# Designs tried in a protein design run: designed miniproteins, single chains, continued (3). Part 79

Each design is a single chain, and the fold is of that chain. pLDDT is the mean over its residues in the fold that is shown.

## One batch from the design tools (miniprotein)

Design m10728
Fold by ESMFold2-Fast:
Structure m10728 (fold): chain A 74 residues (1-74)
Amino acid sequence: SRRERLLEEARIGAERNIREAEELGDEATVKRVQELLEEFERRLASAPEEDVGRVVAEYLERMGEIQEERRRKA
């Protein structure tokens, strides 16, 4: 389904970010990415079709913020 595909794409992206953070010993970023993905999964499962795009956009924005914060600390 569309939701299953979006969740799979989100998991792939999150796994990449987790792997990078683990390589740097950044446990705080690993935890934040995991928590964000879990929130996204819950929101995506319960969202009406009209809200799916907004849920995805908010997830991508928050993931980008985590990536930027990590880069500023490096």
Scores: mean pLDDT 84

Design m10729
Fold by ESMFold2-Fast:
Structure m10729 (fold): chain A 98 residues (1-98)
Amino acid sequence: MELKKEILEYLLEILDNVAKLSPPSEEELEAARKKAEELAQELTDILNDPNTPESVKEEAELAVEAAKLLAEYGKKGLEAVKAKMDELAAELEKRKAA
């Protein structure tokens, strides 16, 4: 995989903390949003490249969705996105374990 695994793992950790009702601090949330936005920009080229393997595209799509949810969390608060973040965190862990 050519994805930045450290950023993806950091994103998964933040999502897991939110899912466990341990909301991140404002500083942690801002850092997560920034890393998610950087990841989403890098993944845009991967998603648009027809030569990218399907498995890589699926992982990139999940990472982009995680970035979108973190951005919405910052704007609308935890209550609006928690259920979607819980679902996405579970899906990302399944993909990582497979």
Scores: mean pLDDT 63

Design m10730
Fold by ESMFold2-Fast:
Structure m10730 (fold): chain A 95 residues (1-95)
Amino acid sequence: MLSREEVRALVEQLIEALENSDVETAKKILDTLMEKASPEDVREALVPLLPALHRAYGRFLLTASQEDVLELTIKLSRLLEKAGITPEEIRAALP
C-alpha cells in the first residue's frame, strides 16, 4: 500500500509525464495508483491539481498518437472514478 506522500508525489509526476508526452511513465504511474493507492489519498492529491491536470492532458492530446490517447484516457477515467471525482468538479476547475 502506498503512503499519502507517495500518492501525492506520483500524481505530481503523472502531470509532468503528461506535459512531456512521456506515455510510458504516465501509464506506469496510472497503473500503480489504481493498484496500490487508496481512493481517499488519490482524491486528496488530485482535487487541488485538477487545473494542472486539465492543462497537461490538453497538451498531451495535441502531441500523442491516437492509440496512446485512447489508452491513457481510459486509464485516467478509471483513476478519476476511483477517486470519486465528478464531471462537475472537473468543470469547476476550468478557467
Scores: mean pLDDT 83

Design m10731
Fold by ESMFold2-Fast:
Structure m10731 (fold): chain A 56 residues (1-56)
Amino acid sequence: SSMIQRQVRGTRDAVETVRDRIQQMRDNNVDSSVIDGMQSTYDRLTDRYRQLQRQV
């Protein structure tokens, strides 16, 4: 459905944004606890993206 396709696109964009932020934070030597929190968000988003892809 168009709703699921929209969620897939939105989740993919969010995954890419978070991934790029994590890399930027690592390159700037940001505190590991902050990076770990962002990594948890990334893992959750990638799991949701994969689940949504399976529903399309």
Scores: mean pLDDT 83

Design m10732
Fold by ESMFold2-Fast:
Structure m10732 (fold): chain A 97 residues (1-97)
Amino acid sequence: SAFLEEIRRLYEELDERYREKFEEMEKTQSDEEIEEEVLEIYREIAEATPNPAVREALRLFLELVERRRRGEELSEEEKEELRRRLEELRREADAAA
């Protein structure tokens, strides 16, 4: 649930269309299927975005998610770093509005 909550927040900050797609997927797919689809979308956004800060934040997020999926435990320091990067991304999204 924590992962999907973070993904939903990123969708809300980055693109309203991606938020709508995520909501549709949530209604029809299992959590694991939603997670995989969302990861593919974020990989595409990371490659396509012209904003280097957004790209770096998404890449870090994707790396940490992949480590978690492999059964690796994230340290508290890595969780704090992820939270800081996501907070920075949210501030930039708000400032760009």
Scores: mean pLDDT 62

Design m10733
Fold by ESMFold2-Fast:
Structure m10733 (fold): chain A 68 residues (1-68)
Amino acid sequence: MKVHFLSPEQQAELDAREAEIRAELERKLAEMERKGVPEEKKREARLEAEIEIALLRMEAAIEAIEKA
């Protein structure tokens, strides 16, 4: 089970930022598709978004622990 170390407000903010990153990725991928960008570059964009989300979650967890 996922353990929640965040307050409800912090969790909602994290979820909102994660959703924003995913929405931005989808827009970027649509633009890349329209421009005929190679699949390899699209894979790189997806990987960058996944890394950004992972770092965001890690930073939120660290901040929650520091404020505990």
Scores: mean pLDDT 77

Design m10734
Fold by ESMFold2-Fast:
Structure m10734 (fold): chain A 100 residues (1-100)
Amino acid sequence: VDKLKAEVLAITRQTAEFVRSASPGLEPLADALVAAAEAMTADLESGLKAFTAAADALITALDGQGLADPAGREAYDAARDKVTAAKTRVTDLVNKALAS
């Protein structure tokens, strides 16, 4: 769990910083994503469910930002892609740990 948690936290914190830079208004959702990663314990299935829910909320909010602020859309799209990549990578890491 400790090695997995360290990898998940490294990915998640980097992703959250990118989101905060691209869309400061989404800082609470970026913080929620980090909190979900930090709360990940031996119950990896529940932890992954919470993490993916936080990631999906952030993706939805970034898509909404792109529609509301077309001038920032390229930055919001880049942030959304980074959240999507983090969601995929964390899911793969957790599923591999659960299969072991």
Scores: mean pLDDT 83

Design m10735
Fold by ESMFold2-Fast:
Parts: C-alpha cells; structure tokens; sequence
Structure m10735 (fold): chain A 92 residues (1-92)
C-alpha cells in the first residue's frame, strides 16, 4: 500500500526495501537493489561519505536483514579493506 511505503520512507527505508514491502515483482526489486549497491559502493570509497554509508546500513539491518546481508556480502567482495572498516563501525 502507498501509505505503508510513505511511512517506511519517513523511517529511512531504502527503495529496494520499500518495493519489497509493496509486493513489487522480484525483477523490479533486484533492479532497485543493484542500483542501491552501486551507489553505496561509490560512496563507501570516499571517507567523507563513510558516516552516511554506515547509517544507511544500520537502517537497512533493522528494516530488512536479508537485503542487508546481500549488500554486506557485495561490499565485502568489491571493497574488502573498506568493508572491514565499515563492519567495525557498525559493531561499535
């Protein structure tokens, strides 16, 4: 429902989480998730944006643990050193 999507967005949920809650087809959810992963990867490379990336991951972990794990696996594969720093900040 649209009202549920608006509430989730106000709570900081990302596009793939919102689309999944609304029951969009898996292919649409996967497209949104791939775009989110690419954007997050780009921001994670810049130390200036690291706090924003960590906060987005904290919200994602709370709202959708499955998508959170997929994103974390992606970051670990693409940026292992940066991932270790992000994981340490998430644990703190």
Amino acid sequence: ELEKAVKLAKEGATAPVILRELGYPEDEIKKALEYFKETLLKDAKNPKYRPVVVEALRILKEKDPEIYQEVMDYLKKELPDVFAEIEAELAA
Scores: mean pLDDT 78

Design m10736
Fold by ESMFold2-Fast:
Structure m10736 (fold): chain A 80 residues (1-80)
Amino acid sequence: MMKVKVTLPNGKVVEIEINPNDSGKEILEKVIEALKKYDETLAAILEDLLDNPLVAEAIKKMVVENNGHLDLTKLGEYLE
């Protein structure tokens, strides 16, 4: 298991555990579950994006390129 630090738009950091072999969709599902405790509105928005493969790929790329840091405020930069 690998620890990932998720930075939320409000600046709060939440730590989650993933398997390094998890797909972007599996990582996003784990982020959503963690966010339900801290930001239910953001969790609902991300659930709506769960079926978008570009979002799933962006999440995986962000985790890999940033050594386990996932800044959700920068998600849009990875979709271009």
Scores: mean pLDDT 77

Design m10737
Fold by ESMFold2-Fast:
Structure m10737 (fold): chain A 81 residues (1-81)
Amino acid sequence: MSEAEKLKEEFEKLKEELEKAIEKARETGSREDVGRVSAILAEIYKVYSKLKELDPEYAEEQLPELTKLEEEYREIARKVR
């Protein structure tokens, strides 16, 4: 498997983990769960940065979905006090 293919698999796994973390944070409203979402999002951006170098077309295709997930995180984070 190429480095780009490995990163794509990792990116997809992290997106799935992020979606589950967002759902849990919406359900609980806890700072800990919101913090988990932030941590996963940071890991996704690290992988995404590498993908932009190795497969820029794939990275461009994924940007709208990544932006949507970041918007969902920001919405949840603003509601936690």
Scores: mean pLDDT 82

Design m10738
Fold by ESMFold2-Fast:
Structure m10738 (fold): chain A 62 residues (1-62)
Amino acid sequence: MDEYLKKAAELRAQAAAATDPAEKRLLGGKASLYELLARGSISEEEFQEQYERLEKIVAAER
């Protein structure tokens, strides 16, 4: 698969293995963003905005 789909698959596997709700949400969200980016359904700008929002959530929750 291309690089974005490969990263999405890796994040999906990590999300499936995660038991912490916040971690599972973050990993799943990142995987979805990479899948959308690979399909051209989301712009690179929108990808960056959403990616940073997901990371901000993790920074706020522990």
Scores: mean pLDDT 78

Design m10739
Fold by ESMFold2-Fast:
Structure m10739 (fold): chain A 113 residues (1-113)
Amino acid sequence: NPEAEARRALVDELRENAEKAREYIVKAAEYRKQGKLELAREYGKKAARYAQGYAVQIGAAARFGGLSDEELREILRELGYSEEEIERILEAVRNRDWGTLLDLTVERLRRRL
């Protein structure tokens, strides 16, 4: 079934990207703990780019990386998020609203699958 094979390939790609995002989030958090804020920011940006469609991981990358609203907007625009989606993500990150970030993750995955 070509549709089932295509869906499985997409799920495998999303899983691989989520694993890389997680690795970079962990590195960002560790560098931040060490006071290496520039390295934390670098790994946060890398994590956000791999967290395509996973707003909850984007939120974690921004928080542990110490990304500014402007840096996060730039990355989200590069990833093809609309201005409305960007503002929702930025507001949720500022408010530490992990529930909204999780809901946005589910909405994005539903649209891709």
Scores: mean pLDDT 80

Design m10740
Fold by ESMFold2-Fast:
Structure m10740 (fold): chain A 67 residues (1-67)
Amino acid sequence: AMTPEEEIEEFFAGVREGLRLAQKYPPEKADELKKAAEDLIKERNSPAFEAGVAVALVLAYGPDFKL
């Protein structure tokens, strides 16, 4: 099982990657952003990382943003 320390590290990795994606893809490319985020989440296979990405994208795009 993942330790609390590893979960925190994965969460912050997700936040960093989500913010990077938000900066790379403008609003007109939201579908491409979602696909890139989904691909990263699938490859990483970490619920904490997924939560981090989701939080970052909500902060960048607002609470109506859904993966």
Scores: mean pLDDT 81

Design m10741
Fold by ESMFold2-Fast:
Structure m10741 (fold): chain A 79 residues (1-79)
Amino acid sequence: MGGIYGLISTALSNAIQSGDFDTALGILEQVLEIGKRGDIDAAKAAIEVAESLLDSFPKEVQPRVKELIKELRKVIEES
């Protein structure tokens, strides 16, 4: 039962599926800050959901999501 990482995945997935893309971006940005502080598992959970649901974001928002995924991947590579 994935604890806090399961909660991140669920919250992010629910925001995307409900069309609350501002909340989804906010979750990704918060997870990026957590990842920068050393929680690479949080970054991995966010990348998995964001990549699987990328096409569910509006085309205008997808470039920002891709940038956040890129920054999350850098956090994992630097750990």
Scores: mean pLDDT 82

Design m10742
Fold by ESMFold2-Fast:
Structure m10742 (fold): chain A 108 residues (1-108)
Amino acid sequence: AVAAEAVDLPDAPIATDGADVAARLAAYAEIAAQRGARARAAALAAGASQEEADRAAADAIADTAARFVRDAGLPVEEAEAILREAARRNGLSEEQIEAALARFREAV
C-alpha cells in the first residue's frame, strides 16, 4: 500500500520554553486545517459536491484532532479548540463544526 500523504504528527506536543498555548494551538490548527483542505480538494477532484467536500474536510479535521489526543498526548479541551480553529479556517459552518466535534468526541 502506497500512502499518497506523508504528514507526520509530532512525537510530542508542539511546545517550547514554557508552553505558549496560543502558539501551540495555532501550530496544531495549521496541521489539521491543511489535512481538511487536502480532503476537500481530493473529494472535489473525485467529482463530489461542495457539501460532500465540506463533510470530507470536517471528517479529516475531526480524525486529525483525535490523533493529537491519542498519539501526541494533547488534552481533549485543547484538541477541541484546535478542531474549531481548523474548521473555521476551512470555512465550515457552525453546524458542520458541531458535527465534527461529535465525531471527535466519539473517537477519543
Scores: mean pLDDT 81

Design m10743
Fold by ESMFold2-Fast:
Structure m10743 (fold): chain A 80 residues (1-80)
Amino acid sequence: SHMEERKKKEYEKIKELIDNERDQKLVKEFVDFAYELEKSDYDTRVALIRQFNNRPDAEDIVEAYTKLLRKIRELERKKK
């Protein structure tokens, strides 16, 4: 499906931009979560958000993804 192709491209981007396997895994967890939210109805999204917030690694996942977004923004600025 188009979503699976998009998700695969995001995984390749993560591997290219993040050098360490731990941070790659954390960012992939957030990408998986975001894709589940995108395809879910409102009630399912609320349940998924609650489940995510109860994860002991939730803060580490969010921080790893935030660092990725910062790197992407820096690369975009240099390309333009």
Scores: mean pLDDT 82

Design m10744
Fold by ESMFold2-Fast:
Structure m10744 (fold): chain A 63 residues (1-63)
Amino acid sequence: MEEKLKEMEELFKKGIDYLNAGKVDESIKSFEKALELYEEVDPGSVNAALAAIYLAIAKRIKS
């Protein structure tokens, strides 16, 4: 379980890093993977909600 939490945190961080670098498509993929793992491990958590919010922001920037 702790290993999955670390993986989710790394994916979330990569999503933010990609977004800041202007790599919007890679950012979207990273946030989607992070959200999927959060929904599997800790559904309804604040971290799951944050991943969903950043995913929405990345999708808005892409448009």
Scores: mean pLDDT 78

Design m10745
Fold by ESMFold2-Fast:
Structure m10745 (fold): chain A 101 residues (1-101)
Amino acid sequence: DPALQKELEAARKAIKEGKYDEAIEHLNKAIDLAEKIKPSDEQIEELVDLVFELAKGLTKEAAEVVERTLRLVSTKYPNFRPSAELQKKGGPALLAIAMAK
């Protein structure tokens, strides 16, 4: 979805520039879109990867984005398989928590 991709690209740029408040806003919009649209596996991978990058400077707001992403993956994408690169960033730990009920 072009709207979802735009929000993911904006979040990635904000994280790269150290604008974490802006990144949080774009990630929240991406999650809202992903709840209504079926994203590609690549878009789910990018969303989780960006959330891991955000988590390096974990604030309360960043923790809320992590929780929303975990719920999205566990409820709508239980069969999502992370890439080898995402797995190195702790993807198995994030997804294991998301899949635990």
Scores: mean pLDDT 73

Design m10746
Fold by ESMFold2-Fast:
Structure m10746 (fold): chain A 62 residues (1-62)
Amino acid sequence: MSSEEILEVQEKLLGLGISTGKAPDGVLDERLKAAIKEFQARNGLKVDGVPDEATLKALEEA
C-alpha cells in the first residue's frame, strides 16, 4: 500500500470521528492500525488492523 493510500485512509477515519492519534502523514503505525480495527469492528468486518479491499470499500461507503 502506498503512502498516498494510507493518507486517504487516515483522512477518512478522521472524517468519521475516529482518532488516529496524529495528523494524516501517510504512515501506517500502531495508532492507525488501532483506528482501522475500531472502524472494522463498527462495520462488522474482520478486525485485523489491515486496510484490505473490504475495509477500503467500507471506508468509501461511509
Scores: mean pLDDT 78

Design m10747
Fold by ESMFold2-Fast:
Structure m10747 (fold): chain A 87 residues (1-87)
Amino acid sequence: DEAVRAQREEARAQGKALFQQILSLASPQQMQELKKKYKELSLKIKDDLEKKVQQASQISPELAELVEAQAAVKILQQLLDWLLSQQ
């Protein structure tokens, strides 16, 4: 599905851009805190994400990858928002 692949690549590009922004702005101390927050946020969504990925994988592998990429973008956005609040 071309539309799903395009959305997956867009989500992956967004995640990469967010990650690069975090790397450019964070101090070493902030990076340690961000790693901790990333683990906490990942654990908080784990069960819901696994369920959504499993449902999506029954439709297509590309849709499952899109769901995973979108979840990563949401986590990275929350981490960037926290980092910007530390100004």
Scores: mean pLDDT 87

Design m10748
Fold by ESMFold2-Fast:
Structure m10748 (fold): chain A 76 residues (1-76)
Amino acid sequence: MEEVREALARMMRAVADLMIRKSSHIPGSVEMAELMRAKADALLESEEAYRAFVEKNAERIKKLEKQIEEALKKKE
């Protein structure tokens, strides 16, 4: 569990960093990347912190996912 937690946190951080570097022009992408980084940081602290963070930010994450999806649909 602890090894999986660290692996997931590193993956989330890497994806977030890539999104900031490559997708800063897409509305919602930078905010999503920042949330992924904060989520990864919480996961690195503890499973409890991660659960609390995800619960508190679940609706915002879903909203940003939809915003990015809609922005991508406007692109060809």
Scores: mean pLDDT 76

Design m10749
Fold by ESMFold2-Fast:
Structure m10749 (fold): chain A 92 residues (1-92)
Amino acid sequence: FDELVKELIEALKAGDVDKALELLKEILRNTTSEEQIEAFEAVKEAAKESEQALETLKKLLEELKKENTPESKFLAYKLEEIIDEVEKEKGK
């Protein structure tokens, strides 16, 4: 689990949208609800510290909106919430 989260954060900071999407789906499919909460908190912190990570999340959200699966809709909802919260904190 820790390695998956680390790879996800590295992909976000590198602007690797495709890898970040794959890792998010892997986390959602292969982890507990508690671990998923921890992963989303780590993503939020990375977006606060890295403008590149925030931009990658925005691109990832657009890719998820193009997919019509329950999984992609759930991830889109979570990423939109994180993006909104991070932008609110930075806009003040």
Scores: mean pLDDT 77

Design m10750
Fold by ESMFold2-Fast:
Structure m10750 (fold): chain A 69 residues (1-69)
Amino acid sequence: GSLEAREEPPPEELARMEAVARRLEGPLRAYMATADDAERLAALGRALDLIARGASDAEVDAFVAELEA
């Protein structure tokens, strides 16, 4: 809960965050290797937001498509 910061996130939430991170890992790493500093910061911010909120597969796919464009 919001007042129990010592509690670990629920397993389902952690599993979803991990799934989003795994899906983004390859495309993000490839993009980051060739992007400039501004693009890296923007991509990292978007990736972290998607991971933190456990974004849907459609949202993750859209971001991956942008990174691979």
Scores: mean pLDDT 76

Design m10751
Fold by ESMFold2-Fast:
Structure m10751 (fold): chain A 74 residues (1-74)
Amino acid sequence: SLEENKKKIEELVGRASELAARAEKQGRFDLMAEATLLVIEGAIALKHETDPEELSKVVEELQKRIDRLEAELA
C-alpha cells in the first residue's frame, strides 16, 4: 500500500542518516556523501511521489544501496 511504502522509505531514510554519521566518524567522506544523497532522494520521494508502484521501486533501490553501504562500513 501507499502508506506501507512511505513508512518503509521513512525507515530507510533513518538508516541512511545513521550510516552518514557512522561514515563521518570513520573518515569515510565518500560514503557519508553517498548516504546523505540517499536521505535526500528518500525525502523527495516521500514529498512528491503518490504512485504506489513507483514508491515500491524507490524502496527496493534504497534498500539495495543501504545494504551495500552497511556492508562497506561494517
Scores: mean pLDDT 87

Design m10752
Fold by ESMFold2-Fast:
Structure m10752 (fold): chain A 68 residues (1-68)
Amino acid sequence: SMDEQIERLLREVGARLEANRDTATRDQVIQLIRDAANTLLEEYGASLDQVSEAARRIADHAEELRRE
């Protein structure tokens, strides 16, 4: 399902954020968001609402890792 594909993508992006927690720049986080949005829109055919939610979750996860 689309939801399962989105959750898998978000897990992969989250793992990458966690692996690069101490070195990830703002620009690298923005690039991860852009890459995820492009995959969702162009390859998965996701809605704009689904893309917006996924981008927000990536940004929130990166911000949480920065605060710890």
Scores: mean pLDDT 82

Design m10753
Fold by ESMFold2-Fast:
Structure m10753 (fold): chain A 78 residues (1-78)
Amino acid sequence: MTPEELQQILKQFEQLLAQTRELAAKSSPLEQALLYRGLAQGYRELASISDEATAKELLKKAEELEQKAAELEAQAAA
């Protein structure tokens, strides 16, 4: 896989992420949390096949989504 191919896949994934976030806004907090955890896993998998610099950025995005999922889970538990 070339770096250019990876960047194109990332762009498509980010577009799907935006659509998923919009759909999630209409869902329950627990459903939103599950979606964010799934997206975070997607970023972790992309990071495993990326160069070091790109992997670091993708892992950061995964951590941010995991944090948002945890916040939504806490909101649902309240």
Scores: mean pLDDT 78

Design m10754
Fold by ESMFold2-Fast:
Structure m10754 (fold): chain A 107 residues (1-107)
Amino acid sequence: MEEDREAIRLALNGEVVKNKDKYSDAVVLRAIIIRLVLYLSGLENADEATRLVFAQVVAEEIRRKLEDPLDVEKLGEIARYLISLVKKAGKEDLFKDEIALVDELVP
């Protein structure tokens, strides 16, 4: 899907927050989820090919969990769960902008 490609690109380049107004909430939330999963999996600093393949796997898993690819509520549930794991790890400071954006998009 084009939405998956955009979300992967934004996540891998760290441009999610900068481009939030240029993309749908569903694309922005997917990009945040992909970035959080990459970090929690220890792949943040892996080579570009490994990060791309893993981001594609995460995008596919998100798609399998969603009946509607624009389901902002379900994307918000996934993002909040991952944020809870980041907070438990004491790493919320690395994702302050992404956490604030999720709170804005999914009140």
Scores: mean pLDDT 82

Design m10755
Fold by ESMFold2-Fast:
Structure m10755 (fold): chain A 102 residues (1-102)
Amino acid sequence: AQRVEGEIRLEGDPPAIVRVEAELLENGELRIRIAVEGTDRPVRIRVYIDGELIGEFEVAPGEERELRARIEPNQRHRIRVVARLETPNGEAIAEGELELEA
């Protein structure tokens, strides 16, 4: 199985760190796990696979969210995660992208 991971940093007070892990399981299913730390506020997350929105949710500090999706075999896939955090000075937005081969 292939596993890739990344980190998204959102500037705020306190700042947020969003950890993203994507793992291709033996059955051909993609498992995406997202966790938030550093902040005391929930982060709003949008997850895209190959440009298609597959999930939109909030992750509270210390929580982990899991998404599962079937992906086409024998090709490269792009996973994009957009993170948003409300701050006293407005909304902070950052994104990260992971790539893996099925």
Scores: mean pLDDT 83

Design m10756
Fold by ESMFold2-Fast:
Structure m10756 (fold): chain A 89 residues (1-89)
Amino acid sequence: STLEEQIARALALAEAQMTEEEKRALLEEVERQAEEALARLPEMEAAGELTPEEAARLRELLERLREAAKRGLEEVLRELARLLEFGRE
């Protein structure tokens, strides 16, 4: 199993033990973090910390994560797995 798969399984198990209020709070936090990350991308690209291709891909993934946070935790876990996959060297 990859680290990505292990994290996805651990998060799915955690979700099963969460209250609806805890899930909602987590979804709100994920949306906020994704929006903050999106706001920082242009500065990271300008500073040379991300290539234009990396910035474009990360923006796509973060926008998907933000939208997933409005739909539910299963969708968030799916998009987090994509982000972890992108972050692997």
Scores: mean pLDDT 78

Design m10757
Fold by ESMFold2-Fast:
Structure m10757 (fold): chain A 67 residues (1-67)
Amino acid sequence: ADAAEQELKKIAEEALKDENTKKLGEEALQGLKEAKKTDPKNFGVLAQKMADALRKGIEIIKKKKKE
């Protein structure tokens, strides 16, 4: 659980530093807080899925920037 939470926070913090990905980082941090409160038992799985979704979102934005 802690490893997935730390990974998601790290990716979100990196996303916040880039104007093009800032919104995704903010949404990920908000979702992390909500997931921890609403489903603490499944939190680790949710955090991992959110980290994977955030990585994919960042890749999509970076690809569009090259177009």
Scores: mean pLDDT 76

Design m10758
Fold by ESMFold2-Fast:
Structure m10758 (fold): chain A 62 residues (1-62)
Amino acid sequence: MTPVQVALQSIDDSLQQITNDMNQQGKQNPNNSPIYQQQMQQNKDISDTMKGLVTDGYNQNS
């Protein structure tokens, strides 16, 4: 497996764990669900940005 694939998989695994935890918190505290939805979207946007940077960095050095 390439270093890029390892990095991308790690980012996806981290995002999945955070999303699962936030979904459980939203079920226990439904009044906070809109905040968790917004935070999940921000986490996805950050993840997508990091994946882009990893891919771009590898392409520049490969």
Scores: mean pLDDT 72

Design m10759
Fold by ESMFold2-Fast:
Structure m10759 (fold): chain A 108 residues (1-108)
Amino acid sequence: SAAELAELRERLVALGVELGDTELDLREGRLSKEQVRERARELLAELEEILARMRALDVPPEVIALVEEARRLLAELLEDEEASPEQMAEGLARARELLGEAVLALEA
């Protein structure tokens, strides 16, 4: 329904804000790399719940693919223990950009 799609969009927007806050806190030294990984694990779990809901609502495959790519980037961030703070910040920024693209696609 339109209401369920609107709720899904709001969840994606909120997750994008959390990614942006995590990136900013990492760049400004308020979060360590380990704390960012713990945050990314929580955000990854939220993305998996969102993806399950998107599939249940028959969201177009091209929109789901954007969110799946964001999930993949967060999973890679958790696996690369040698990543610099700059590399981690770039991954968070790209994941946020992909979620923004998904939000715009759901508004069309």
Scores: mean pLDDT 87

Design m10760
Fold by ESMFold2-Fast:
Structure m10760 (fold): chain A 95 residues (1-95)
Amino acid sequence: GLPLMSEEEKEAELRQLLEAVRELAEEIRRLAEELKDPSLSEEEKRKARRRMASLLAAAGILTTAAVIIGGEDHPLVQESRRVLEEIRRIVDEAE
């Protein structure tokens, strides 16, 4: 088939997707740390957990895009998947 992207363009897009996944991961880690505060109301805890779930879903979509662009064996795709699995565990532990 005809190439849709150059290898340089793929690399750049995969790096941008990984950076976006990492930013979502940092927000998830921040929210997980905030959930350890015993002064939080049940409403605040519920809001934080819903936000974490939404961020995890967004990271999943971005990681799927990375797989489509680079393939599962690409190092940047593998790193995006590693970060996704890490934050999935954090979200699961926060429930």
Scores: mean pLDDT 87

Design m10761
Fold by ESMFold2-Fast:
Structure m10761 (fold): chain A 97 residues (1-97)
Amino acid sequence: MKLMVRITLVTPAEDAAEAEKKVQELLERFEEAVRKTGGEVLGTSLEVYTDDSGNTVVVGSLIAEFPSEQAKREFEREVEKLVEGGFELTFIDIDED
């Protein structure tokens, strides 16, 4: 079972470097959570851009494969515990073509 987790942080441009570090640290913790729940990390990405309001948007994504629905649910719970206020967290099930 494949899942993408996406974390988004919107911050003033002056705080961009700190925001990028926070998202990178969260992605590393998400990778640990994947391994602890018996999953495999397939990939990670980090994107940084400026929105129409001049804020910095940092988007971190992780794609993982899980051996069971239970392992995927355990991972989702661990990730929810790690996410602080101010972040947007999204889980996307990946359909295999």
Scores: mean pLDDT 81

